# Designs tried in a protein design run: designed miniproteins, single chains, continued (4). Part 63

Each design is a single chain, and the fold is of that chain. pLDDT is the mean over its residues in the fold that is shown.

## One batch from the design tools (miniprotein)

Design m14170
Fold by ESMFold2-Fast:
Structure m14170 (fold): chain A 78 residues (1-78)
Amino acid sequence: MKLLVYAPDGIAAARKVIKEYGKSAGVASTLEEAIAQLKSGVVDAVVLPGVDEEEAEELAKEIEEKAGVKVEVVRVEV
């Protein structure tokens, strides 16, 4: 399973998640990067570290709207 870590609120939180998931996770620090990676078809799910349920839903909706693809969203606590 190919994961993309999207961390709009901090690289430090993303770094912890990347360490846990190993080297199979991509990283996006901007919405544009996340959309580009999703459009490439390499990513199976988006990981959102340290965000609330509401925030995760908003981000997933925006990504789906702009990328034109449905994504699986995984929230993780850091």
Scores: mean pLDDT 70

Design m14171
Fold by ESMFold2-Fast:
Formats: C-alpha cells, structure tokens, sequence
Structure m14171 (fold): chain A 95 residues (1-95)
C-alpha cells in the first residue's frame, strides 16, 4: 500500500540523514512526492537545505518562510551567510 511505501521510505530517509549519506536528498524528495501534501513538500525542501547548506542555513530559511512569508525561490537565492545571520538574530529574540 501507499502507507507501507511511505513508512519504508521514511525509515530509510531518517537513517540516511543520521549517517550523512548522499542518498538522503533523493530519499527525502521521493518521500515528499509520495505523500503529495504541501506540508511534506515544505519539510523535504527544508531538510534538503539542511543537508546541502547546513542546519543553521535551514533555520534561517524556516524563519523567512514561516514567519515572514518569503517565497522559496527568493530564499534559495540568498547567500548562506545571510541565512545564518537571520537564524542567529531569531535565536537572540527567542532567548
């Protein structure tokens, strides 16, 4: 069933992320496609940024996307250091 495929891919993606396996991105994208929800696509997009560009870059992307409504295309075009700066500023406000 579709649910069984999603469960299997989710476990494989989680293990690949933990092991920093280059296949993690492919598995995350396939999982999001299979689930087909906007929430799953957003989670996949942010996870891919974390894997490719680092967790602090992904944290900055989350701030812009969720809190400020910045489009994905604009966020993806920003330099890593700008996204890290946004993440650090958000942490300072939360502390």
Amino acid sequence: SREEEIEKLAKEAEEAIKNKDERAIELIEKLAELEGTEGAKNAAWLAIIALERGEEVAEGAVVLYRERGVPREEILALPDEELRRIAREAREKAA
Scores: mean pLDDT 77

Design m14172
Fold by ESMFold2-Fast:
Structure m14172 (fold): chain A 82 residues (1-82)
Amino acid sequence: MSAEELLEEAERLLEEADRLGTLLAIKGHDQMVEELSALSKELRELVERLKEEPEDEKLIRQVERKIAEMKELLARARELLA
């Protein structure tokens, strides 16, 4: 996946995380809110670094890994909210 594609996907996932985080907080899923906030912070930091160094293969792999972790966490969050 290109750096541009990763940045677009990360931004989409972070927007969903903010939305689901609000709903999780309202429903009292405090532990999931904390996990989501921590992962969102890490992903935002990596996204900013990737914007500065889009050719860094190691950074690309780190962003891909965090995107995968976020997708898994968001899937669990959706199950809790269903």
Scores: mean pLDDT 86

Design m14173
Fold by ESMFold2-Fast:
Structure m14173 (fold): chain A 95 residues (1-95)
Amino acid sequence: SLMEEVEKFIERLRELLAEAKDPSVSPLERNIIAGAAVTAAAALIQSLRNAAREAERRGDEELKRKLEERIKELEELLEEAQRISEEATAEIKAA
């Protein structure tokens, strides 16, 4: 159930991003959380790209398609995490 594990990981990333956007959390802590989300999302994207290449080699078009859809979702989450990290860094520098 690789896809179930990927879905749970994406859900946890969304929870981290929600915490990183919480104005009650300090800018320093939000920056750390967003940075962790960037690292985790980038690592998962690389793993899924490798899995998609392997699915292609085996002729598993359905698995490749599902993995590519999840990669797109993760790329959007990565861009959001990067923006949050940049915003939190700017707040820290202004203090």
Scores: mean pLDDT 88

Design m14174
Fold by ESMFold2-Fast:
Structure m14174 (fold): chain A 85 residues (1-85)
Amino acid sequence: LAKELAEKLRKAAEESKNPEVAEVLRETAELVEERELTPRNLAVLETGASIRLVGLVVDGKVSEEEAKEAAKKIKELVDEALKKL
């Protein structure tokens, strides 16, 4: 499950048009592989990614639309993983 979630996050990173968004997705994939997949750990990872994306919008590196799309993708993949736990 962890490997599948990480692979899907890396694929989303490859499909991302913004390199800053791609980096958030890749780092989230690495954290998924490092941590035990529990609902708590998945919630922490999703929250952490959202905070990073907001920071990138504030810094002008990512648009609000790009950040919302990335956050939605992470949420969809996390929700899919939660259904398999």
Scores: mean pLDDT 81

Design m14175
Fold by ESMFold2-Fast:
Structure m14175 (fold): chain A 97 residues (1-97)
Amino acid sequence: SMDLIRQQEIRSLESAAKNAKEQLEKIKEATKDNPNAEVSMSVGQDILAISWSLVGVGELGKKTADAVAAKIEKGDWEGAAEALREGSLAIVEALRK
């Protein structure tokens, strides 16, 4: 049913938002004393993997993935994680309406 599909999408997006928050906290901890500190390859790969999972969630998911990719292209890993977190939460809110 449409309601079941929507509930599954919401759960997936809540998981993505939680994972994005965890990556954001790791980035902030790594850079708190040095904003030019290198973000670990593992954190960067996790952000990319989560953003790719959102491409299948329709127009808002694609918009979120595009925003994340734009931040990564600029080397803004904190901004990428924040864009993923905010976009995932916005999609959850849209699906609940």
Scores: mean pLDDT 65

Design m14176
Fold by ESMFold2-Fast:
Structure m14176 (fold): chain A 88 residues (1-88)
Amino acid sequence: SLEAEARELLDELKEEFSDDPIMVSLLDRVLSDPAMMETLVRALELYRATGLSVRELADRLAAEGASDALVFTTGLVLARYARRQAAL
């Protein structure tokens, strides 16, 4: 599922930033908040379906009132997803 893929990408980011307690705390906050996870999964769905850029989706989330933490984390997840797709 797309939610499972989003969680896997977040776990990969936690491994990448494992020496940064602030980053790990931020990623854990998103993982533990169902509303933040739902928003992030929707952003991944739109990224896959529409061809909107990471920046355009981040700007849209900010305009819709998403927290800076959620906007930033979503940008990281979308960028990592794009790198994974480029490897296929």
Scores: mean pLDDT 85

Design m14177
Fold by ESMFold2-Fast:
Structure m14177 (fold): chain A 53 residues (1-53)
Amino acid sequence: SAVDEAVEKGRAALKKLKAELDADPSMSPMQKSIELFVAMSDVVEEVIELRRK
């Protein structure tokens, strides 16, 4: 379903983002945490929108 596809896509994107953030020495641990939470929020929003059906 579109919801399942969005969830899997979101997981892949979050995994990629985490790896990129972990590799960035210029960003503090707190900033990395905030970036991950924002990205998680975006994934949740997309899933909620798709669940309307």
Scores: mean pLDDT 79

Design m14178
Fold by ESMFold2-Fast:
Structure m14178 (fold): chain A 68 residues (1-68)
Amino acid sequence: MAPATPEERRELRNLAAKAMGEHGLTVADIAAAAGVSPQTVIDILTGELKEVPREVVERIKAAIEALS
């Protein structure tokens, strides 16, 4: 499984921040739609996880787009 780049993680953080601000989405809503734990979403958004699979980033992006 290929790791996500720092740029991909930064883009995801910006996208999530915008969607949460504009649509009132919670971390739990995004996590449920992406099929990951809320803690996984938090750790990715805070940059705590250094090794994030690209597949997970893409799933979270798709979830945010579907909810927005």
Scores: mean pLDDT 77

Design m14179
Fold by ESMFold2-Fast:
Structure m14179 (fold): chain A 69 residues (1-69)
Amino acid sequence: SAEDLAQAVRQKALELGASQEQADLLALTVRAMADMPKEIIAKMVKDLALKLGLSEEQAEALAQTVYDA
C-alpha cells in the first residue's frame, strides 16, 4: 500500500542517518505519488533526497527501497 511504502522509505531514511524532518518529507512525497509507477516514485525520492542534502549513496538506497517494495 501507499502507507506501507511511505513507512518503508521513512524508516530507511532514518536508518541512513536522515533527520526526522527529512524522513517525514520523503514519506509525504511517496504518499503524494502513490499512484505513479515505481520507476517515477524512485526517481522523485532520489531527487528529493539529494535536494535535502543526503549523499548519492543514501539517495540510491532510498530509491532501491521503493523498487524492493
Scores: mean pLDDT 86

Design m14180
Fold by ESMFold2-Fast:
Structure m14180 (fold): chain A 94 residues (1-94)
Amino acid sequence: MKEELLKLAEEAEQRGHGTVADAARAYANGDELTASKLTVAAMIDAVGLFEEGKYKEAAEVYRDLARLYEILGDTESAERFRKIAEELEKKYKE
């Protein structure tokens, strides 16, 4: 709920994923429109990291997005993002 969103925001910020952290805080404050825009921005950031060959960092952003959607009750989106993160980690960890 609100406390879970704020905890995710702190954890994402500590990983350097400020956009995901801001999205989680916006959801916690009931600002769903701003949160939705920030979530899209975080997805764009993850794609940019992938294009730069930063697969581990891209996977971490997708894991934070998966957790965000899990907290929001969107299990389908959460599962989708988790699978993307797992594939990136599996293929590009070495």
Scores: mean pLDDT 84

Design m14181
Fold by ESMFold2-Fast:
Structure m14181 (fold): chain A 98 residues (1-98)
Amino acid sequence: SMDQQRQQQSQQLLDSTQRGLQSSQNSTDDALRSLRDGTDSRDSLLRAYSRHYSTSGSSRGRASLAQRLGDSQTAQRLQQLSQQSQDRADRLRRLYDS
């Protein structure tokens, strides 16, 4: 049915955002490890920032798609994940600028 197809599409949007968040978090963990170990963390911090910033934008776009599919719950969740990724990007940028 169309509803089953919409549910599958909404789940794919969530899965894509979750994979992006995992990739962004791995980059964050690498950057924080470099900071802790006293190695050059600048490139790692910038990479982690860029990945979280990108994930935030992609998740926001997917939230709009979920709304068009009529899945307001998935859209709201994707908006929350977008905001979490943006907040993390902002913190990483502050560390980079320090």
Scores: mean pLDDT 86

Design m14182
Fold by ESMFold2-Fast:
Structure m14182 (fold): chain A 97 residues (1-97)
Amino acid sequence: VDEFVDLLIDGAAEKFSAESLRKLADILEEAAELLAAGESVEAVKEKAVRLIRETLPEEDVEDASTFLTVLLSLAGDDAELLRRAAEKLREKAEEKA
């Protein structure tokens, strides 16, 4: 699972700007908090996709929503997986800046 998450993070780092990666990391952290609070994966996905649409550039929305959906499917109820992914996205954003 961690190896597949790393591949997803690397793909996101190639496609997105440092700013978009930071915003996506913030959205994943929010999603992790909602999962830890007991919200369903479906409800968390809906809220996170909405945040992507409101905060990321229009050209990034489709790819970011796909990335998030795949990552949530891997995480299930594992909020720590999303927190680790957020940290990795921030690291990649710093490397790009």
Scores: mean pLDDT 82

Design m14183
Fold by ESMFold2-Fast:
Structure m14183 (fold): chain A 83 residues (1-83)
Amino acid sequence: SIEEGLKLVEKGMELLEQRKYEEAAKLLIEGAKILGSEELDSETKSFLVGTLLFIMARMLEANEEEQELLLKTAKEISKAFSS
């Protein structure tokens, strides 16, 4: 399940790099929900911190609608740390 969640987050980040925000958000949120149900090691938590930083960087280039979507995505990833 951790491997499944990580693969979804990795694919979501690739889509985010391509500025495909809707597709990226879907995969990132799905991956975050899977990871949030698991006991995460420090390496996985560090990876998710990197994901949050990348989302924040993309928000600087995004329009208002895209920023709202990215903020929701960041919130779901943040919830994975508190699981």
Scores: mean pLDDT 83

Design m14184
Fold by ESMFold2-Fast:
Structure m14184 (fold): chain A 66 residues (1-66)
Amino acid sequence: MEEALRVAREVGRTLRILGDSLNEGLEVGKAKAEKLLAAGASKEEARKYAREEGLKIGAEKYKEKA
């Protein structure tokens, strides 16, 4: 019982940190994509950059919080 409860808590904590970090990364990626579009970049280029930067920032945030 104690072992299962501990594992459940760690899994829940990890999933919360992952979700929060991913959301933060996606928001940053979106903001950067908007700046690129304002600077005259293509929609395709902005989408690629937003995805790559969002995932990168999300991973960095997860590493900091985990």
Scores: mean pLDDT 76

Design m14185
Fold by ESMFold2-Fast:
Structure m14185 (fold): chain A 51 residues (1-51)
Amino acid sequence: MGKEAAEKALEYAGKGDAGGATEAFNKAVESGDEEEAGRAGVYAMGAISGS
């Protein structure tokens, strides 16, 4: 179900790594799990907006 992708996005966002967070979000989107993609996307946007 791609839970690791959302967790990775959160981890990268916590480190200020917007690129890593965005890649994790893209992995979640590729998995087809909309809930995971949504969570990962929020984390990725948080990392980008905090830059």
Scores: mean pLDDT 74

Design m14186
Fold by ESMFold2-Fast:
Structure m14186 (fold): chain A 81 residues (1-81)
Amino acid sequence: MESPLELIRKGRELYKQGKYDEAIEYFERAIKLVEKDDSPFAQLALSQAYRLLADVYRKQGKEEEADKWYKKAEEWFNKAL
């Protein structure tokens, strides 16, 4: 069974290959799995996934979408502390 960490790992591999749309799909799947868990560890993993999604959108030139996801990443990171 694919864990959120495996989905993030696959997304990173796709991102390095320039397969941005596929990378987005994997990061969104990871977010859906982690988003329902209110634990501090899940919140940190969710923040990481949001940041990676933002990195992909920035690479595609979608700066407004990237900024939106960076803001979510920072918000969830602060919530875990």
Scores: mean pLDDT 77

Design m14187
Fold by ESMFold2-Fast:
Structure m14187 (fold): chain A 69 residues (1-69)
Amino acid sequence: MEEDLKELDEVGKKILELLEEGKEVEARLLAFEHLLKNLKREPSEEVLEAIRRIAEGKISPEEALKLLE
């Protein structure tokens, strides 16, 4: 749990760096991947497809979560 929080800080810094560089798609993908790990769910085919669509900029992470919920 505490190691998980430390990874969260590291991922958060990486997301901020990507956003500063204008790499919004990569930042969104990283955020979504981390969200999936926090939910502690095995990725299904729908989840993998959602990640791919986020990477392509077709949907937002929030939209993907709504489709999976």
Scores: mean pLDDT 63

Design m14188
Fold by ESMFold2-Fast:
Structure m14188 (fold): chain A 85 residues (1-85)
Amino acid sequence: MTLAEKYIEQLKAGKPLDEILDEIEKRTGIKFSPEAREFLKKLYEEGVSIEELLKIIGQAVVIARRKGRKTVTLEDVEEALKRVS
């Protein structure tokens, strides 16, 4: 099972998105800003699929890393959404 498959299973089982983001922070060393977390939660509540949501999260981490930052910002999530959609 890949990490993405594990997170998909956990979210489908009702695990809160914040707990998945906390696990990603621990694994990557990249934090999510409060604004980034709130926007990701809003996307999930508005019906973005779990698979698409995780793709957006993954791209946002890549964008933050490429910019030399240790924090995913709201702008990184918005840029990731545009790239994925």
Scores: mean pLDDT 83

Design m14189
Fold by ESMFold2-Fast:
Structure m14189 (fold): chain A 109 residues (1-109)
Amino acid sequence: SIQEIFDRMKAELKKLRSKAPPELQKRIDKLLKKMDEIQKEVMEILKTEPKKVASAKGEILVGSWHTMFVMQLWEEKKIYPETASLLDQMMDVVDRTLEELLRYFREYS
C-alpha cells in the first residue's frame, strides 16, 4: 500500500537522522515535516479524485517533493561536507521511494 511505502521511507530517514549532528538534525526535521504534508495531500487526492486524475496529480506532487528534497540535501552537503556519506544514503532512500510511489500510481490508474 502507499501508506507502507511512506512508513518505510520515514523509518529509514529517521534512522539516518539519528547519526547526524544536532544542527543537521534540525534541518532534516524540516524536510521530514514537508514529507508528512506531502503524504497527507497524496492521501487526500487518492480519496477525492477519479483514479486517473489522482495518479497524475500524485506523480506531479511526489516528483516536485523529490526534486526539492534532493536539492536541499545537496545544499546540506556544502554546509556539512563531513556528513556527505550520510546525506548520500538519505538521497538513495528518497530515490528508491520515488520509484516505488511512481510504480504505485501507474498500477492505481
Scores: mean pLDDT 84

Design m14190
Fold by ESMFold2-Fast:
Structure m14190 (fold): chain A 67 residues (1-67)
Amino acid sequence: SAATEALEQRGRAHYASLSPERQQILRDVAEKLREIGDDIDKGIEAAKDAKTFEERLEAIKKYLKSS
């Protein structure tokens, strides 16, 4: 948590130093990264039902391909 908090503080300070135009670009990128994260989370959830390592990989790949 401390490492995440330190990264968040540095990120916020950097973001605040940027022009409004560049702040908007970073927000758009962050939203896209959240979408990718949601797809990864769905893949992990599907993998919970998998009985073998191969089945887990296939479940994760299925959700990542949809992104």
Scores: mean pLDDT 67

Design m14191
Fold by ESMFold2-Fast:
Structure m14191 (fold): chain A 65 residues (1-65)
Amino acid sequence: MEKNREIGERFAELKELDPERARKIASQGLEIGTEAMKTEPPSVAMEKALQHMEKLIDDLFAELE
């Protein structure tokens, strides 16, 4: 909820600590972005991809709790 920057930092930290997990999330984001590009401008598609990646990160943290 608060400080979305912390979530972004945690993702970056995960990329360094566990690139395997980070890669999976990035791959999913790319697929979402590619699908969105079929109906949306590239900038909007990228924003949708990032938003979906954030959801995956949230789910991952919920699993760890």
Scores: mean pLDDT 70

Design m14192
Fold by ESMFold2-Fast:
Structure m14192 (fold): chain A 92 residues (1-92)
Amino acid sequence: DPVVERALREAIEALEDAKKRLEKETSPYKQGLILTNLAMYVLAIMQDVEIETGEVPEELRRAYELVLEAMKVSNKEDQIKLLEEAIEVLRR
């Protein structure tokens, strides 16, 4: 499904960008903003796919849940690991 394939690609790109930004960011406040913006963007991708196809891919929903888990942890290294897990989920 071209709509699903595009959504998964866009989500992967957003996660990879957020990961790179987190690796360079030393401010906990700005780290929180990066994750919040990422979560909102992934949610928008999920909503667009649901409108177009009637369903949200399970891997996209799982990636979103992992981003929300990253927002709950205070350690940057753990946040990055959760984003890496989300990327791996979307690649399969």
Scores: mean pLDDT 89

Design m14193
Fold by ESMFold2-Fast:
Structure m14193 (fold): chain A 94 residues (1-94)
Amino acid sequence: MEKEKVERTVKNIEAAAKDALRALDEGNYDAAIKWAQTIIEGAKNLEKYAPELSKKAIDYAQKAIDAARQGDTETARENLEKAVEYAKKALEKV
């Protein structure tokens, strides 16, 4: 049961990250920031299952928002990819 909840949450985080990366490719930083905020909300839901990995996913998503606010597409992309990586690792712990 908990594995199914984590799996659904991770799939939602992956979808949000794909939309954020597409927005960055289009130079739409506002949209990228909104999708990264969606990743943070999803990662918060993982905290009760994998607190350390959830915190890392949140931290990287926040760094992506900060980079996007500065127009730093490469740093935003790298941090979004790391946020997804840690969310996927949370699924492995359930």
Scores: mean pLDDT 87

Design m14194
Fold by ESMFold2-Fast:
Structure m14194 (fold): chain A 63 residues (1-63)
Amino acid sequence: PVVVEFEVDGVKFKATLDGDKLTVEAEKPVTEEQREKAEQFAKVALAAKLREMERAEQARREA
């Protein structure tokens, strides 16, 4: 599982990707607009984290 934590408009979110299932949780009630923004951010952040972990490991081996 991959987990990322981030903040949108002062609200903290936690996104968990377990296989094909994405779960996004907010620390407090949020608007529909904030939920949509958080979900989009979570998808981008999770993809970036997966790519970063792979590249960082390969870069360390090459150095």
Scores: mean pLDDT 75

Design m14195
Fold by ESMFold2-Fast:
Structure m14195 (fold): chain A 84 residues (1-84)
Amino acid sequence: MEEIRNAVLEIFGLLDEAERALNAPVPDLALARRNLARAQAILDQLVARFNSLPVRSEAETRFVDELVRVATRRIAELEARLEA
């Protein structure tokens, strides 16, 4: 649980920083790309670790599914802005 909580905070912190970099008066595209790549890597690692657990609660499964859905959407939206 603590690993999941820490990963969630790091993922959304990186996404917030990427969005701030893109919303700056002079967008920092390099910073945005680095933070998005790192957020994706942490998300992938979190999903892999969760799928390796021998016992998963329904509440934890629902939480991770929702996290993946929200984070994946936000990453895709920010990546689209980098290519615009």
Scores: mean pLDDT 82

Design m14196
Fold by ESMFold2-Fast:
Structure m14196 (fold): chain A 101 residues (1-101)
Amino acid sequence: AKAIVEARGVGAFAAALAAMEAFNAGGDAVKEIRITMRGPDGEGVAVAKSPQEAVKGALALGDGDEVRIEIEAENEEAARKAAEAVVKALGDRPTEVRVEG
């Protein structure tokens, strides 16, 4: 199952926190998180299989205007919980959520 969260006004730190919280909420059922950061210099992508990789990857991308966080999980419940954790971590930032599965 896959969940996609897209948000505007998100910096590297907020993206790192959101991806880390997604792994924490979904546990071992979250297989991979892909972080795409879009800024003035183009798009950067980081792929993480652990909370620590998610933090390092997001911070390496730097700040952007838009972020897409794609969560691959073993089942829809894990994907949904992880996406909910991302939305909560991003707070009042404009967000759109899609669950595919």
Scores: mean pLDDT 82

Design m14197
Fold by ESMFold2-Fast:
Structure m14197 (fold): chain A 86 residues (1-86)
Amino acid sequence: MAEELGRGLVETVAAAEKAGQDPAPAVIAFGRWARDAGITLKPAASVPVSREAAERAIQALREGVPDLDPETIANLEAMLRAAAEA
């Protein structure tokens, strides 16, 4: 479950990037949902995203969901960075 949820986040960023859209609104919504569900996400393999899209998504999580626990933020950042390296 946690791995599948992390994959969903990365896929959302990749889809927004392909569409030429800002991933921030979808990433913020995903982060809020994960926070409200009390879910800690783990790094997981997913579709590749650009480094720029990954950095934008990380910034959006930090600014839009500041009450997300630090471990969850760190795990989501790790997933996004790993996807940017793929």
Scores: mean pLDDT 69

Design m14198
Fold by ESMFold2-Fast:
Structure m14198 (fold): chain A 73 residues (1-73)
Amino acid sequence: MKEEIEKIFKEVDKNGNGTLSGEELGKALRKIAEKYGLPLSDMAKLYTEMKKDGSGTVTLEEFIEAVEKFLKP
């Protein structure tokens, strides 16, 4: 699971700087939804939760943690 989530993150991280901005985060979450058979509405909720840190970006560790927490409540 973690390795596959990390792969999606790295594919979307165009700058290779270890963070995803809003548009990139949306693209990564869409790939997660497709891979795990999740509705896009659930990805919109997860996107909103990740944005609450106020940084405007999401790190690899934050992305993995949030996706895993969502898949295993």
Scores: mean pLDDT 75

Design m14199
Fold by ESMFold2-Fast:
Structure m14199 (fold): chain A 93 residues (1-93)
Amino acid sequence: MEEQIKRFEEIEKELRKWFYEKYGPLTSLTPEQREIVRAATAYAGAYLSEKLGFKSPLKEQMKAEYEKNPEAKAIGDELVKKIDEIFKRLEAE
């Protein structure tokens, strides 16, 4: 559990850096774009938590919400892919 929390923090830090490099700072987004990003990141966070062994009873609800918006789904899918890439690298160390 303690190692999983540390891994979560390491993945979150790198994911945040990647997100800023790809999408720019959140303050540069319109209110509509911020809401899309929020839906995508909520699902990605639930995905990361479950992958680390934490229970996420809201994962299905969050998935349904972001799947309703194709733009949110596209961003969410990219975040999930990046999470998987970071996991592979950290596990290989």
Scores: mean pLDDT 72

Design m14200
Fold by ESMFold2-Fast:
Structure m14200 (fold): chain A 92 residues (1-92)
Amino acid sequence: SMESLERFVELGREKGNEGLFELAAYSLISEAINTGDLEKLKEGVERLGLSEEAVRRAIDFVEAWYNGLSKATKEEVPEEIKERLKKIRELV
C-alpha cells in the first residue's frame, strides 16, 4: 500500500494535481482511525512529504463520511472514532 501511495504523490507532484496528495492522506488517516496508530500516520505523512493542507482536507473528508453514515443509519459516530479524529487533527 505504501508503494501505491508514493506513486500517487509522485504523480500529483509531476502533474500539479493536489487531489492525489489528498487521496494518499485519506488512506493514511483511515488506517490511523482503524488501528489507532498515530505514529505510523506521522511517519507516512513525513515519508510522502504531504502538505498540512492535504492532510487537513483528508481529515475533513473522513469526518464528513462518518457524519454521512451516521445520518443515513440513524446511528451515532462511535466515540472512539471521534476521539481518534480529534487526536489526528492535533498532529497537523
Scores: mean pLDDT 79

Design m14201
Fold by ESMFold2-Fast:
Structure m14201 (fold): chain A 63 residues (1-63)
Amino acid sequence: SLQELLDALRKSLDELNKTLEFIKENYDEVIGKLLDEAVKASPEEQAFLLTQLLGVRELVKKA
């Protein structure tokens, strides 16, 4: 139903906000974990992880 869809969207937004706050509070460790994963990953996975790293950096920088 539409109400169930709206409830799901609200829960997703709440989860995103909680994730953002966690990243802001723990950004050095989050960045470190992403870099550790990047160095042991395949070239394709490294490209993906680098885009995630840059995304997190921009998100924290603007917060």
Scores: mean pLDDT 72

Design m14202
Fold by ESMFold2-Fast:
Structure m14202 (fold): chain A 64 residues (1-64)
Amino acid sequence: SIAEQLATLDATHKAGLAKLDERIDELKKKGSPQSQIDGLEQVKADWEALLPRVRELIRAGRLD
């Protein structure tokens, strides 16, 4: 069902963001290059921006 797909998306998205936050924090503590940290922060921003668009694709019955 669409409702089940949206619930799964929300759970997966939340878990993914938490893992990205942990990885960013790990890189900062290790003194990793700023370019790597910036790269993951951009991935996080893109991931957050993508969520509304993925929701619309699921509601339309299409996810590609």
Scores: mean pLDDT 80

Design m14203
Fold by ESMFold2-Fast:
Structure m14203 (fold): chain A 95 residues (1-95)
Amino acid sequence: MLSKEELLKRLEELEKRVKELEPKDPDLSRKVQEALDYARRLLEQGKYELAEEVIRQAEIIINLLEQGLKNKNGGLIGQARLLADGLVDHLRELE
């Protein structure tokens, strides 16, 4: 298991990557940022395992979006959107 400090570093790195993507896909970037904000709240609550899972899923979405934009592949962007929608919906049900 990663330490709280390592999870916070990963979270901050993903937040930077999302900000770089915001001008290219603002709607999807907003959804990923919502998931990262939720992960930050989980870390503050000491829920490190759940926070790590959310961070890992967000990283997959960011990787798909970055690759889709770089390669002009709408299928990868669509997959990133589907995963982001599912993640945000799941996290909203947990509140």
Scores: mean pLDDT 84

Design m14204
Fold by ESMFold2-Fast:
Structure m14204 (fold): chain A 93 residues (1-93)
Amino acid sequence: SEASKILLETARKLRALAEAARQAGDEQSAKVAEDAAKRLEELAKQKVSASDAAKELQKLKDEIKNADIPQQARDVLTHLLDEAVAELEKLAE
């Protein structure tokens, strides 16, 4: 489905951010990004609706905002999820 494509492409970007964080020595941010990618991959596998996917990504954004990682890492991750939420909400229309 189109929702699954958005989720999997966003998960791929999250995994790329995790690798970049790991190369920079930021293992905590790498783990947060990898865990986020796994959650999106699970949602894609479960074939959730675009609307439900957007709600789950919004919850994930709130979790990341409270994560014990650098502010810059939180900002990058939440901005990426905001883009995915916008695409999913447009698809749900």
Scores: mean pLDDT 88

